# Ledger of designs, part 61: designed miniproteins, single chains

Each design is a single chain, and the fold is of that chain. pLDDT is the mean over its residues in the fold that is shown.

## One batch from the design tools (miniprotein)

Design m2237
Fold by ESMFold2-Fast:
Structure m2237 (fold): chain A 95 residues (1-95)
Amino acid sequence: SEEERRERIAELLDELAQKLDDVIFNDKSLTKEQRRELALLAAEATMLAWAVRNGVLSDEEVLKRTKEIIDRLKEINAPQEVIDLAEEVRKLAES
């Protein structure tokens, strides 16, 4: 169902936010700029998960914001596992 699809998207976004927090906490090699950008992306993923669960954004807007998160993760050379998780969100949002 559409409600189940939205919940799956929100769960993946929550997982993305948690994984970003884990990277910030555990990766001691990150630059100050990378830490700042990862923290902002974690906050954005959390807010997007809430918005998806509450049906306040269109599918097009969810997809647009997810693509923006992916682009920013790639620009800061985030770990591939984080980029892969964001790509899972994008694929589900496109379905």
Scores: mean pLDDT 88

Design m2238
Fold by ESMFold2-Fast:
Structure m2238 (fold): chain A 71 residues (1-71)
Amino acid sequence: SRYLVTAMGLSEEQAKEVKEFAEKLGGKANISVGETVQVSVSGLSKEQAEEVKELAEKLGGKATVTEVTTV
């Protein structure tokens, strides 16, 4: 299984740190800047997704991990 991580409540600099960390783990990350800054990360293992979530939460954000079932 692969995991999706969505993080919000971060500054643009904090979002960039989460993106760079996720990409270093082999994931794909996108930052969306609007009324709030959001980071979406895909293509991670469970352990990698948990590490990204912990980083985002340590930076003061809120993160959700969702399991994606590949066919």
Scores: mean pLDDT 80

Design m2239
Fold by ESMFold2-Fast:
Structure m2239 (fold): chain A 63 residues (1-63)
Amino acid sequence: EGVEIQKLVDEAIELYYEYHRDPSKKEEADKVAEKLPSGTAKKAMENAGQRRAEADIAAERAA
């Protein structure tokens, strides 16, 4: 129905974002991503989380 998939995507992106601050979060992110259908889902969510973390790190450096 899409709602469950959307929730898993959001959770995985947040965990990948946190992973760049805390390595222990990677295992949790990977486990959530594994529940999604096969495809580019894991890599896309990992990239989204990484870009978000990079943006926050850049903002912190600018402050």
Scores: mean pLDDT 71

Design m2240
Fold by ESMFold2-Fast:
Structure m2240 (fold): chain A 65 residues (1-65)
Amino acid sequence: SMAAVEKAREYLEKAKEALEKGDKEKALEYATIAGNYAVRAMAEGYTEEGTELGKEVNEVAKKAK
């Protein structure tokens, strides 16, 4: 459902906020949750949206290293 896309965006924003605050552990935690919702969105037929969100999740995760 569209709810999975919305949740992926919500947790991605939380991951970015944690990264800006220097909390790499929380940034990775939120990025992982966002990634799980992106995969769920793809499984539910939101393939384009889920793929784009997954790419952005990977970028945040790389910065959280």
Scores: mean pLDDT 85

Design m2241
Fold by ESMFold2-Fast:
Structure m2241 (fold): chain A 70 residues (1-70)
Amino acid sequence: KKELFKKKIINILKLYGLTDEQAEKVANYILENPNLSKEEIKEILKSIPGVTDEQAEKAANDIYKIKKSL
């Protein structure tokens, strides 16, 4: 289950413009911090070079929905 969740997060992040390496680092951080809110996930994504506010918001929403469904 955790491995599938990690792959889904990576795929979402890559869809919104993150590199493989950036997506993997963010996915690992989210898995290590299960209590992260949607807003906190958005702020993490906004801190990444090349990620726009709109991309961060959409990606955070998609990740949060998947996390909530587990």
Scores: mean pLDDT 80

Design m2242
Fold by ESMFold2-Fast:
Structure m2242 (fold): chain A 54 residues (1-54)
Amino acid sequence: SGETGALVRGTLLASGMPKDFADELAKKVKELLEKGDKEGAVKALKDGIKAFDE
């Protein structure tokens, strides 16, 4: 849903991620959710956050 993409992007920006990185990660998560791959979306989000900060 559109709300999920906006929420993910906003949360990443609030955590201090650069806008370009946050936009690309949010887009990837949204695309996976649109395909119905909820597990892939969660994994992509976790991997993206980990690569940036952890």
Scores: mean pLDDT 74

Design m2243
Fold by ESMFold2-Fast:
Structure m2243 (fold): chain A 73 residues (1-73)
Amino acid sequence: DWKLEKAIEEAKSVIERLQTAMERAEALGRPELVEQLRKAIDELKKAIENKDYEGIVEAIRRAMELLRQVDAL
């Protein structure tokens, strides 16, 4: 399923971006934001493991909103 394969590759890229965002949030002393970013990574990893296309898409959407918050810092 090409849509699932594409979603998994996008999710992996988003996980890398979330990991970088966690480092930034830690450096800025934002522990609640670090926890939100960690949860977003966990949700994406679980959706990938389950090969849940809809779950991956929704998790990416939530992660992107969270990344916008970090970028605004």
Scores: mean pLDDT 87

Design m2244
Fold by ESMFold2-Fast:
Structure m2244 (fold): chain A 55 residues (1-55)
Amino acid sequence: SKGDALDDAGTALALYEAGLGTEAAAQRALSKARSEGIYPETLEEAVALGKELFG
């Protein structure tokens, strides 16, 4: 669902930004978010989305 996609993307992107995850994981989360109808256009936008969910 959209909520699940945001949670998955937010978690992976927050970990990526904190230096705990990988860029590959962040890209995977971005792809999943898009499949759920959420369309970040860049990795930076996807990271901002993750921050929004966690902050």
Scores: mean pLDDT 61

Design m2245
Fold by ESMFold2-Fast:
Structure m2245 (fold): chain A 71 residues (1-71)
Amino acid sequence: SMEEQKLIQVALQGIDAARHHGLQAIRRGDFDKARLSVQLLRDLGRAVPQVRDLALRTADEVQAAADAAAA
């Protein structure tokens, strides 16, 4: 449906925004905010099955970047 297409588009925008904010937080050394971005990505993947694989892969990418920056 058009409602489902709109939901998917909003979810994709949310994934992009969370990735951007998470990576910015890591650059500032704000690992608490980076953790919130990872959690938001995981929540989006659970809430919208059509974007689940992308959301979870993006969460793993942000988490790996945080782990690398903290080492």
Scores: mean pLDDT 90

Design m2246
Fold by ESMFold2-Fast:
Structure m2246 (fold): chain A 70 residues (1-70)
Amino acid sequence: SVWDELKAKLEELMRRAQEALAAGDIATAIALLREMVALIEEVLPQLDPEQQKLAQQLRAWLRERIAELE
C-alpha cells in the first residue's frame, strides 16, 4: 500500500539522518529531513483521513527539528 511504502522509505531516510547527525554532518541531516517532508507532501492526497492526520503530525515534527538544526 501507499502507506506501507511511505513508512518504509521514511524509516530508511530517518536512519540515514540519524547516522548523519551522529557523524556531525548537520547539512546532510537537514537535507534528509527535508526529503522526508517532501515525500509526505507528495503522497498525502493518496492517504486515508487517519493516515493523513498521522503524516501531518510527523511533517510538523520534522519541520520543528529542521528549524532547531538551522
Scores: mean pLDDT 90

Design m2247
Fold by ESMFold2-Fast:
Structure m2247 (fold): chain A 64 residues (1-64)
Amino acid sequence: MSVEEQALNEAIRAVKLAKEGKYDEAAKHLQRAIELAPDSPAVRVVLKYLKDKYPDSKAIQAVE
């Protein structure tokens, strides 16, 4: 498994956790995704999506 695939899996997990209202856990997985692949367009799209969908979550907003 490539680092980019691992990062995308972490980003997908963050989306699922955020939908469950587990914002602190979602933020940790999102931070991990960015750490693994900071220049990945797919990971960056997920970051923007989550910040746009959950503007009231301090944990998600604090990710980069």
Scores: mean pLDDT 82

Design m2248
Fold by ESMFold2-Fast:
Structure m2248 (fold): chain A 75 residues (1-75)
Amino acid sequence: HAEKAKEYGKKGEGKKANEYATEAAREGKYEEAIEGGLEAVKGASKEQLPYAVGGALAAIGEQIDAGLAAGRLAK
């Protein structure tokens, strides 16, 4: 999944990159998920930016959820 996130990010297909980055994060491959989201942002045209940003935010959100589940950030 992380590999496909990078591939779609390079093509400027931010929505697909977002989907694969989220799956990579669910697999515990958080580093690769962030990498995929970053590639989506770097490859995006101005019209594709909302989708690329969505990909990056999805990867970050999954890491935050993992931190909360581990009790690191929970109150």
Scores: mean pLDDT 57

Design m2249
Fold by ESMFold2-Fast:
Structure m2249 (fold): chain A 64 residues (1-64)
Amino acid sequence: GKKEELEKRMEELEREAVRLYLQGRLSPEQLAQIGRLLKEAKEAIEKGDYEKAEELLERAESLL
């Protein structure tokens, strides 16, 4: 369902952010900002606000 799709997208984003950070292609500040956006997206998913979760995930992706 939509929740599972968003949770999978979050997991993929987290893996990519960590990968880029370990390669020196992402700053600690960018990683922290992505982490904050992912936390807010998780809270939005838990509240059933999938539109807000999608917006937050798009913002996180824009930082990669």
Scores: mean pLDDT 88

Design m2250
Fold by ESMFold2-Fast:
Structure m2250 (fold): chain A 69 residues (1-69)
Amino acid sequence: SVEDELVQAEITRLVFKIAKDSIEMVLERNPDMPPEVQQALRDRAAQLDARIAELDAQIAALRAQVAAQ
């Protein structure tokens, strides 16, 4: 159902958000990390941000679909 799709999208978004927040915490707590490792982590955080933004758009569409019923 659309409601089940919405729940799965919300869970997926939460998992990506936790992963991103964990990366940001590691970067903040380990400033002496090699620059190449810091850049790789920032790149992963940026990729997660892009996926979260896509999920936000999908969730908004699914919520609108549920509300239209």
Scores: mean pLDDT 90

Design m2251
Fold by ESMFold2-Fast:
Structure m2251 (fold): chain A 65 residues (1-65)
Amino acid sequence: DDEAIDRAAELIAASQYSEGRAILLEVAGKNPSEEARKALAKRVGERLKELGAENAAESAYEGAS
C-alpha cells in the first residue's frame, strides 16, 4: 500500500514517530510475510531519503527500541 507507506514516511519526517509507526504496523499486518516486511522497510527508507529526512529516520529507530 504505497499511499500508506508515503503517509507513514511523511509523519516520520515530521517527527510524528508514533503515528507513522502505527501505519507501518497496520500495513505489515495485512502482509505478514518476511519478504513483505523487508519490502516495506526498503520503501520507507527510500521515501525518507527522497523527502530529505535521513536524520528523522535515525530518531524513528531510537523510538522503535
Scores: mean pLDDT 69

Design m2254
Fold by ESMFold2-Fast:
Structure m2254 (fold): chain A 62 residues (1-62)
Amino acid sequence: SLEERSKKRLQLIKELERQKAEGTIKDPDILKIYEELKNSKTGEERAAVRNKLNELIEKKVG
């Protein structure tokens, strides 16, 4: 269901944020996106990078 997908997405996001804080992220695509987010200077750039992260999360949720 949409509710189950939403719950899985939120859980994955929470796990990734924890891994980011701990420096334990292993996925090279996720690492690259977090590096791009760190190097973003404007709100528009950050929004574009967040959209890429959301797309990767959707692919991982299935």
Scores: mean pLDDT 79

Design m2255
Fold by ESMFold2-Fast:
Structure m2255 (fold): chain A 83 residues (1-83)
Amino acid sequence: SMEAIKKYEETLKAIKEGKLPKPKTDKPINKKEAQELLEKGARLLVEERYEEAAELFRKALELDPQNEGAWLGLALAELELGK
């Protein structure tokens, strides 16, 4: 859909410009667990399992809200789901 394409382009722009959302709390970032979820989500994305990939990327963003790979992966999965 046009909305999914626009969201993907906005995510790419936010990554390029360093304008990803900052965490709203002082909670410690869990980068290791976020990276493990990112790797699992990327595998699901390659297998075209976009809903499952999107869920893992959202979980990664709960653990590391500024993870560029997780934002990009979520945007890609949502773009494919919007087709």
Scores: mean pLDDT 79

Design m2256
Fold by ESMFold2-Fast:
Formats: structure tokens, C-alpha cells, sequence
Structure m2256 (fold): chain A 82 residues (1-82)
């Protein structure tokens, strides 16, 4: 049985870093559609992951993207898409 406490694989660490880089780039550009797209990609990855550590890291990235969207459009725009 897979160990749910195992550290993220090197592949999982790589796509976590790629998602983080996308969030940082879109936030710096003020690209709210890009932030929404990367948040959707994060939720897709969370559904597929079996690692608790990976799911926690992805949840933190999703929260970061949400904060950046709120800063750009206001909380009502974020709530309308959840």
C-alpha cells in the first residue's frame, strides 16, 4: 500500500515548482485569467495525488492564487467562480 506520509516525488516537486512559477508570473502581470487557469490546474493535480504532503503544498498554492485574484478583482469576483 502506498505510504500517504511519503515525501513528494521528484516529478511532483517539479510540477509544484512549475505551478508556483506560473502563479508568480501571472500575479506580476496582473493576469487574472491566468491565475484562474493555474488554480484550476492545481485542483486537478490535487484530485490525482495520493501524497498528503503534495496535497498540502497544492492547497497552499491554490490559496496563494486565490489571494492574488482577490487583490486584483475583489472578493465578490472570486466567490462568483467558486
Amino acid sequence: MSNVLEEPSEEEKKWIEELRAKIDAYAAAGDVPGLRAVRDEIFERMRKSKSLSTQVELALLAMRATVDIIAAEGPEAVLARF
Scores: mean pLDDT 73

Design m2257
Fold by ESMFold2-Fast:
Structure m2257 (fold): chain A 94 residues (1-94)
Amino acid sequence: SVEEARRLIAEIGALSDEILKLVDEAMQNPEKAKEYLEKIEELIQRMQSLVDRLEAWLKANPDAPAEVRADVQSARDGLEALRKLYEELKKQIE
């Protein structure tokens, strides 16, 4: 249902916000860098699982509203951006 897709989109958004907060905290507290990197990696993996579920829903619902299709694309783009940010952070800390 569209409601299930909107729930997944909301969960992905909340998880993205949590990841960004942890990235900020890692930058401010380099002495805890390893703990933050491990937690960020775990959350990115969780976000990937939610994006995969959202993409599977879209494939099963080809007549989904344009707004929902746009939100799915935003979720994909957001995940890719967070992965790039994580790799950059990892290089700065390691």
Scores: mean pLDDT 86

Design m2258
Fold by ESMFold2-Fast:
Structure m2258 (fold): chain A 59 residues (1-59)
Amino acid sequence: MSPEQKASEYSKKLTEKVNEGDSKGAKEYAKKLAEALGHSDIADQAGKLAERVTKEKAS
Protein backbone atom coordinates (compact mmCIF):
# COMPACT_ATOMS: atom_id res chain seq x y z
CA MET A 1 0.00 0.00 0.00
CA SER A 2 1.25 3.49 -0.83
CA PRO A 3 1.46 6.20 1.86
CA GLU A 4 -1.14 8.18 -0.12
CA GLN A 5 -3.62 5.27 0.03
CA LYS A 6 -3.10 4.92 3.80
CA ALA A 7 -3.56 8.67 4.26
CA SER A 8 -6.81 8.57 2.25
CA GLU A 9 -8.17 5.65 4.31
CA TYR A 10 -7.22 7.28 7.63
CA SER A 11 -8.73 10.60 6.51
CA LYS A 12 -12.05 8.86 5.73
CA LYS A 13 -12.01 7.02 9.08
CA LEU A 14 -11.16 10.25 10.91
CA THR A 15 -14.15 12.00 9.29
CA GLU A 16 -16.44 9.07 10.22
CA LYS A 17 -15.26 9.13 13.86
CA VAL A 18 -15.71 12.91 14.10
CA ASN A 19 -19.25 12.61 12.70
CA GLU A 20 -20.02 9.78 15.16
CA GLY A 21 -18.69 11.84 18.09
CA ASP A 22 -16.01 9.21 18.79
CA SER A 23 -13.25 11.45 20.18
CA LYS A 24 -10.95 8.49 20.95
CA GLY A 25 -11.31 7.11 17.43
CA ALA A 26 -10.78 10.57 15.93
CA LYS A 27 -7.58 10.97 17.99
CA GLU A 28 -6.25 7.57 16.86
CA TYR A 29 -6.90 8.11 13.15
CA ALA A 30 -5.54 11.68 13.25
CA LYS A 31 -2.27 10.30 14.65
CA LYS A 32 -2.14 7.59 11.97
CA LEU A 33 -2.89 10.14 9.25
CA ALA A 34 -0.06 12.43 10.41
CA GLU A 35 2.36 9.47 10.53
CA ALA A 36 1.28 8.28 7.04
CA LEU A 37 2.00 11.80 5.69
CA GLY A 38 5.51 11.69 7.22
CA HIS A 39 4.64 14.11 10.04
CA SER A 40 5.18 11.79 13.02
CA ASP A 41 6.64 14.81 14.89
CA ILE A 42 3.15 16.32 15.14
CA ALA A 43 1.13 13.10 15.42
CA ASP A 44 0.34 13.67 19.12
CA GLN A 45 -0.66 17.29 18.44
CA ALA A 46 -2.86 16.23 15.50
CA GLY A 47 -4.52 13.60 17.70
CA LYS A 48 -5.23 16.10 20.50
CA LEU A 49 -6.64 18.60 17.99
CA ALA A 50 -8.95 15.98 16.43
CA GLU A 51 -10.13 14.87 19.90
CA ARG A 52 -10.91 18.47 20.88
CA VAL A 53 -12.74 19.26 17.61
CA THR A 54 -14.75 16.02 17.91
CA LYS A 55 -15.81 16.85 21.49
CA GLU A 56 -16.83 20.39 20.44
CA LYS A 57 -18.89 19.03 17.51
CA ALA A 58 -20.50 16.15 19.49
CA SER A 59 -24.03 17.57 19.76
Scores: mean pLDDT 78

Design m2259
Fold by ESMFold2-Fast:
Structure m2259 (fold): chain A 88 residues (1-88)
Amino acid sequence: ISKLIEELEKLKEELKKATTKEEVIKIALEAAKLIVSHHPDILKGIGYALRLIGVIVDMELAGKSLEEAKKEILKIIDDVIEELKKLA
């Protein structure tokens, strides 16, 4: 669990510095991959990954702004980190 939290905290910091749609999408996909691969609850991990993918889809197809997408992705990553801390 601690390694997943560490990697997600790093991606969170990278996301705060991201200035392009392409950077935000890359970070969100990397977070989704880490969560699916390492979350102790497989179904919850899939759920979080789908939430991250949903933000990407909204950016590409529904015109969600970069700032709105960053805010939503940060919240999803924070939700995962807080859940993982309760399991540790």
Scores: mean pLDDT 83

Design m2260
Fold by ESMFold2-Fast:
Structure m2260 (fold): chain A 78 residues (1-78)
Amino acid sequence: MAVDHFNEGLKAYGAGDYETAAKHFEEAYRADPDSLLGAVALEYLSEVYEKLGDKKKAEEYRKKARETRARVEERRRA
């Protein structure tokens, strides 16, 4: 479940295991890509890749997070 992957990602992130955190947040996003949870998972992926030193991926996930959040907010207004 997306929530289970997200929670495992948070656990790994808190432990400083950024590679494991990235895998879990990616799975959380794939399980529910067009949701608030998906947008938040992408925001954490951006932070994880900053910690890993991959600034390009961090920026890509930051942009994707903004786009996903915008789509979620649009659906709330509909």
Scores: mean pLDDT 82

Design m2261
Fold by ESMFold2-Fast:
Structure m2261 (fold): chain A 69 residues (1-69)
Amino acid sequence: AVEDLLRASRLLQEGKYEEAKKYFEEAIKKDPNLASAYGMLAIAYEKLGDTEKAEEYRKKANELAPNPF
């Protein structure tokens, strides 16, 4: 849901990466086609040092929103 996405985004900005990750995961469970949630989840994993998961979620985000137009 949008609320989970907004909360997670704010937590990401505050440096609370593990908490942000949980809310992004909840957002994609409720709406699996939210490309923005996958992209932000990739950033959260990158900040946590989980490069493999970051790449996985970034790829998923690109699949859902391949064109930035």
Scores: mean pLDDT 77

Design m2262
Fold by ESMFold2-Fast:
Structure m2262 (fold): chain A 55 residues (1-55)
Amino acid sequence: MKEKLKEAGLEADRAGVLTLLRTGDPQAGEAAGRAKAEEEAKRLGASVEEIRKAS
């Protein structure tokens, strides 16, 4: 489980960075990262906080 949470955190970070690079908007990047973290949390049956702690 912990490895999956860590991978989810990395995927959320990548989504945020890619959106920031594409849009030049830090708020858009942060929103994209958060949205990805929420999606991964639902998939794993975990919380966004658990993903953040595992990263």
Scores: mean pLDDT 77

Design m2263
Fold by ESMFold2-Fast:
Structure m2263 (fold): chain A 66 residues (1-66)
Amino acid sequence: PLSPEQRREVLREAAKRSKNPEARELLLEAAEAPTSEEAGRLVARAVNLEPSLAELLAELVLRAAG
């Protein structure tokens, strides 16, 4: 699993590449969420609005993990 710092960077990068303003806002909120559970819920909502984010997030997580 990613560290909290790595997760924050991944979510911020995904937000920068998001095409949907609502999804972008949810990803930025997820980056600042106090728990991984809350972050996960916000990310799920963002992916529902912009399904292409699932693939992007998977790529960014793989790159962050090394």
Scores: mean pLDDT 83

Design m2264
Fold by ESMFold2-Fast:
Structure m2264 (fold): chain A 85 residues (1-85)
Amino acid sequence: MEAFRRLMEELRPELERLEREYEASEDEARREELRREIARLVLEAMARAAREEGRVEHLKRLLELGVETEDPLTAEVAAERLAEL
């Protein structure tokens, strides 16, 4: 858990920049692109924290949620990070 907090703090300026662009954009395609980029950065931080703490179960749960909610981005990132662990 603490590892995730540290990684999120490192990513905070980039996430804030992307979030501002998302809020300012009226283009649906651009908003989807920004949302995917934000989600990918957060999921990669979660994957790094899980790896550092030896808690692969968090990534397995994200994969399950991605499949259940039909969110291909969440499922894809979680599967890729699990494969690299």
Scores: mean pLDDT 68

Design m2265
Fold by ESMFold2-Fast:
Structure m2265 (fold): chain A 56 residues (1-56)
Amino acid sequence: MEREKRLDERIRRTAEKLAEKYGVDPELVYNALRALRKERGDEFAERAVEAIEKQL
């Protein structure tokens, strides 16, 4: 529960930052990252978010 909630919160924050940087809707980015998590799994999504955060 806590780990799942923390990853979702991290995805949302990352989506907001990406949306600000590229001038797009944060909800679109959030939905894309959530789809990635659903299709590729939590571990893959966590690594993707980590890589994005390091380049923001």
Scores: mean pLDDT 79

Design m2266
Fold by ESMFold2-Fast:
Formats: structure tokens, sequence, C-alpha cells
Structure m2266 (fold): chain A 57 residues (1-57)
């Protein structure tokens, strides 16, 4: 779905930014939560943040 594509793209973009050293993990998590919370609500944002944390582990 469009929502799933946006979520995946946002997670991948945040992951790349952290891995390249462009932003901190803490900032990436905060920005991802803000973006997806505004677009799809806090439940979707929280799930995406957990997914990003797992990929960064």
Amino acid sequence: SHMDEVIEHSIESALKAVRSGSISEELALALLYRELSEKFGPEVAERAVRELQERLS
C-alpha cells in the first residue's frame, strides 16, 4: 500500500542517514516518529521507530 511504501522509505532513509554518520541515532528516531505520527498517527510511528531500532542493533 502507499502507506507501507512511505513507512519503508522513511525507515530506509533514516537508517542510511545514521549509518553514514549524517545524524545521530537519537535524532533519526525522533525525526522518524514526528514525520510518521503527523502522517499516520502515533501507533504507526511507534511501530516504525521500533523497526528502525531493530535494524540499527
Scores: mean pLDDT 88

Design m2267
Fold by ESMFold2-Fast:
Structure m2267 (fold): chain A 67 residues (1-67)
Amino acid sequence: MSQAESELLSYLVREDLDGAKAALRKLGYDLPDDASLEEIKEAYAELVSRELEEAVDRALARREALK
């Protein structure tokens, strides 16, 4: 799990929605100041999906470097 994903989950567990919004904005997600919990959850799901894609790309790059 990425550091960004872990930090976001930590904010959500503490119900620190302001912290979660700030963290998502630092990662380039455009959230309104009054973003709902559902919008924050959707952004988190997108982050998890992107982190998985990046992890797969890194694994493939490592495998290619070994050839």
Scores: mean pLDDT 70

Design m2268
Fold by ESMFold2-Fast:
Structure m2268 (fold): chain A 60 residues (1-60)
Amino acid sequence: MTEEILKEAKEDLEKAKTPEEVDAIYRRYSRRLVETLPPEEARKGRLEIADLAQKKIDEL
């Protein structure tokens, strides 16, 4: 489910300490969404993860 993938992404992003780690997590979960979900749902999930990643970078 999209919500489960987003929850895991958020938990991994909270553990990230560098922008490079944030980028790696974003790419990993973005790929998982594309492989798991229909295109429209994957697009929405990727946007949410991008927002979470940007917020995390701003906190570093």
Scores: mean pLDDT 81

Design m2269
Fold by ESMFold2-Fast:
Structure m2269 (fold): chain A 61 residues (1-61)
Amino acid sequence: AAEDARFAEERAVWLKEGVPQEEIDAWLAGWRADPTAPEVQDARGALSRRIREVRREKYPL
């Protein structure tokens, strides 16, 4: 539904930034199963840090 559209958009951005599709799909599957699980929230934080690291490498000073 509406959540799927938002996830599709986020997935496209993450993939474009160089995050592996398998990591994105794994996190989305976890979110859809139980978004309140600590493991899902921890994975989200790790993914966000990963994206920032990729952006720093892609867009240097």
Scores: mean pLDDT 67

Design m2270
Fold by ESMFold2-Fast:
Structure m2270 (fold): chain A 82 residues (1-82)
Amino acid sequence: IEEAIELAREAIELAKKGKGKEAARKALEAAMKLLEVAETKEEILRAIGLALRAIGAEIDDDPEEALRVAEEVLELAEEMKE
């Protein structure tokens, strides 16, 4: 979870710099790290959904979508810590 949080924070910084493709790649790495530690069907499905959206953001070089995905990865990581 902590590793996913760090990757998501890096993705947010890259997205704010307008680096959509790089931000999306980091957001994908973060989502995949959450998938590795996911234990419930809900957590698995949410992590997969975020990973797919990150792939789309990388293809489109979309820093706004990459930012949204990274923020949602942080939200999921916080829920998984509870």
Scores: mean pLDDT 80

Design m2271
Fold by ESMFold2-Fast:
Structure m2271 (fold): chain A 92 residues (1-92)
Amino acid sequence: MEFTDADELFKAIYEALKKHPALKDFEVKYNPETKTIEIRPKGFEGEPLFTIKVNDDGSVTITDNRSGKTYTIKSKTPEEIVEEIAKFLTNE
């Protein structure tokens, strides 16, 4: 029905994450009910490890569901946002 500026950014991030080699051991899924990208280790059932939300202002919020910490990325391209997410996942 309606699209926001955030919708294009969301789609670009989702597609790039699905193709990123650092995420080969993770499952990347879109949750239409929450309008978020959910990341889980393969074989992990239940709550996602990370939840990614694109905000109305174009910033991206990453939630680490294990710690409850949130990290917000601002003023980056979809490619740069995906690289930051990949670094966040691999620096655990």
Scores: mean pLDDT 73

Design m2272
Fold by ESMFold2-Fast:
Structure m2272 (fold): chain A 63 residues (1-63)
Amino acid sequence: STDAEYNFRLGLKALEEKNYEKAIEYLEKALAIEPTPEIYKALGKAYEALGNFEKAAYYYKLA
């Protein structure tokens, strides 16, 4: 799906499952369609969980 809400929901599900790479893929698809503070926060969480603190900080600041 190219729907932002659908991709965002799949990204959140992947975060709950601790599949951070898959979460980033879905959240980046959602972001490309419709950037929202919620997507930026979710991307920040995913990158933080992967230990990429620079990228996490970048996305948290955009939220």
Scores: mean pLDDT 88

Design m2273
Fold by ESMFold2-Fast:
Structure m2273 (fold): chain A 71 residues (1-71)
Amino acid sequence: SNEEALELLREAEEKVRAGNYEEAIELLRKAQELGLPKEAVESTIKAIEEGNYVAALAGLKELIELVEKEL
């Protein structure tokens, strides 16, 4: 559901801010399984993997805004 996807994305943002990058990636993968745009999710995961946390947080913000528009 969109509510479940939103919860996963907000938790992923908290994990990135806390330095828990592996958990953030797992949460993003779960959100992708709920039907979020694959390219946007993969781009955000890649930013985390490359240590570009500014881009990762921006990607999370865009994904959160996308899901909120569907609520």
Scores: mean pLDDT 86

Design m2274
Fold by ESMFold2-Fast:
Parts: C-alpha cells; structure tokens; sequence
Structure m2274 (fold): chain A 97 residues (1-97)
C-alpha cells in the first residue's frame, strides 16, 4: 500500500524542520497498520517549490483499511504542521495498492 500526501507550504524557511517532523509522525501513525518500508519528501509534479509530496509505503495492510490509513496520514501531517508552526493548504491524501 502506497500513501501520498500532497500540500502547499507557505513558510519555505521552515520546510526542512516541517519535513522531518511530518515524516517522523507519518511513520509513527502508519506503524500500527503495517511495516513502513519507505518514507520520503519530494517536490510536487509541477515543480512549485511550495508544493510538497510525502510518500510512504506500508506492507501487510489489507485494501479495506485504505480509508483508515488515509485518515491517519492526514492527521499526522496536520499535527506536524501545528507542532512546527507552519501553514499548509490544498491538503490531499491518496492511498493506492
């Protein structure tokens, strides 16, 4: 199962701190569902430096739990934004496989 979280960050000066906290919280939030084998941050498809994509792979999760995984990922990213004090917009969560 692959989890993709897309969003826009206003505060680029905090993006490194936010990315580290978001990845940490995402891995923690997804661990109860299955084995987190990969988690990283990349730029959005249009190359906008304010648009970031978090990707995580979780092994051993049945497809029926995709909505729970998406909700956990969304909550983790929002909690990370609050903890670091950054504003995020256009938050989209997608779960596949």
Amino acid sequence: MEVTVEFTVKDLEKVGEFAREALRRLREALAPFGRVTDAFVELGDDGDPNKLVLRARVEGVPPERAEEVAAAARAAVLAAAEAVGVEITNLKVEVTG
Scores: mean pLDDT 82

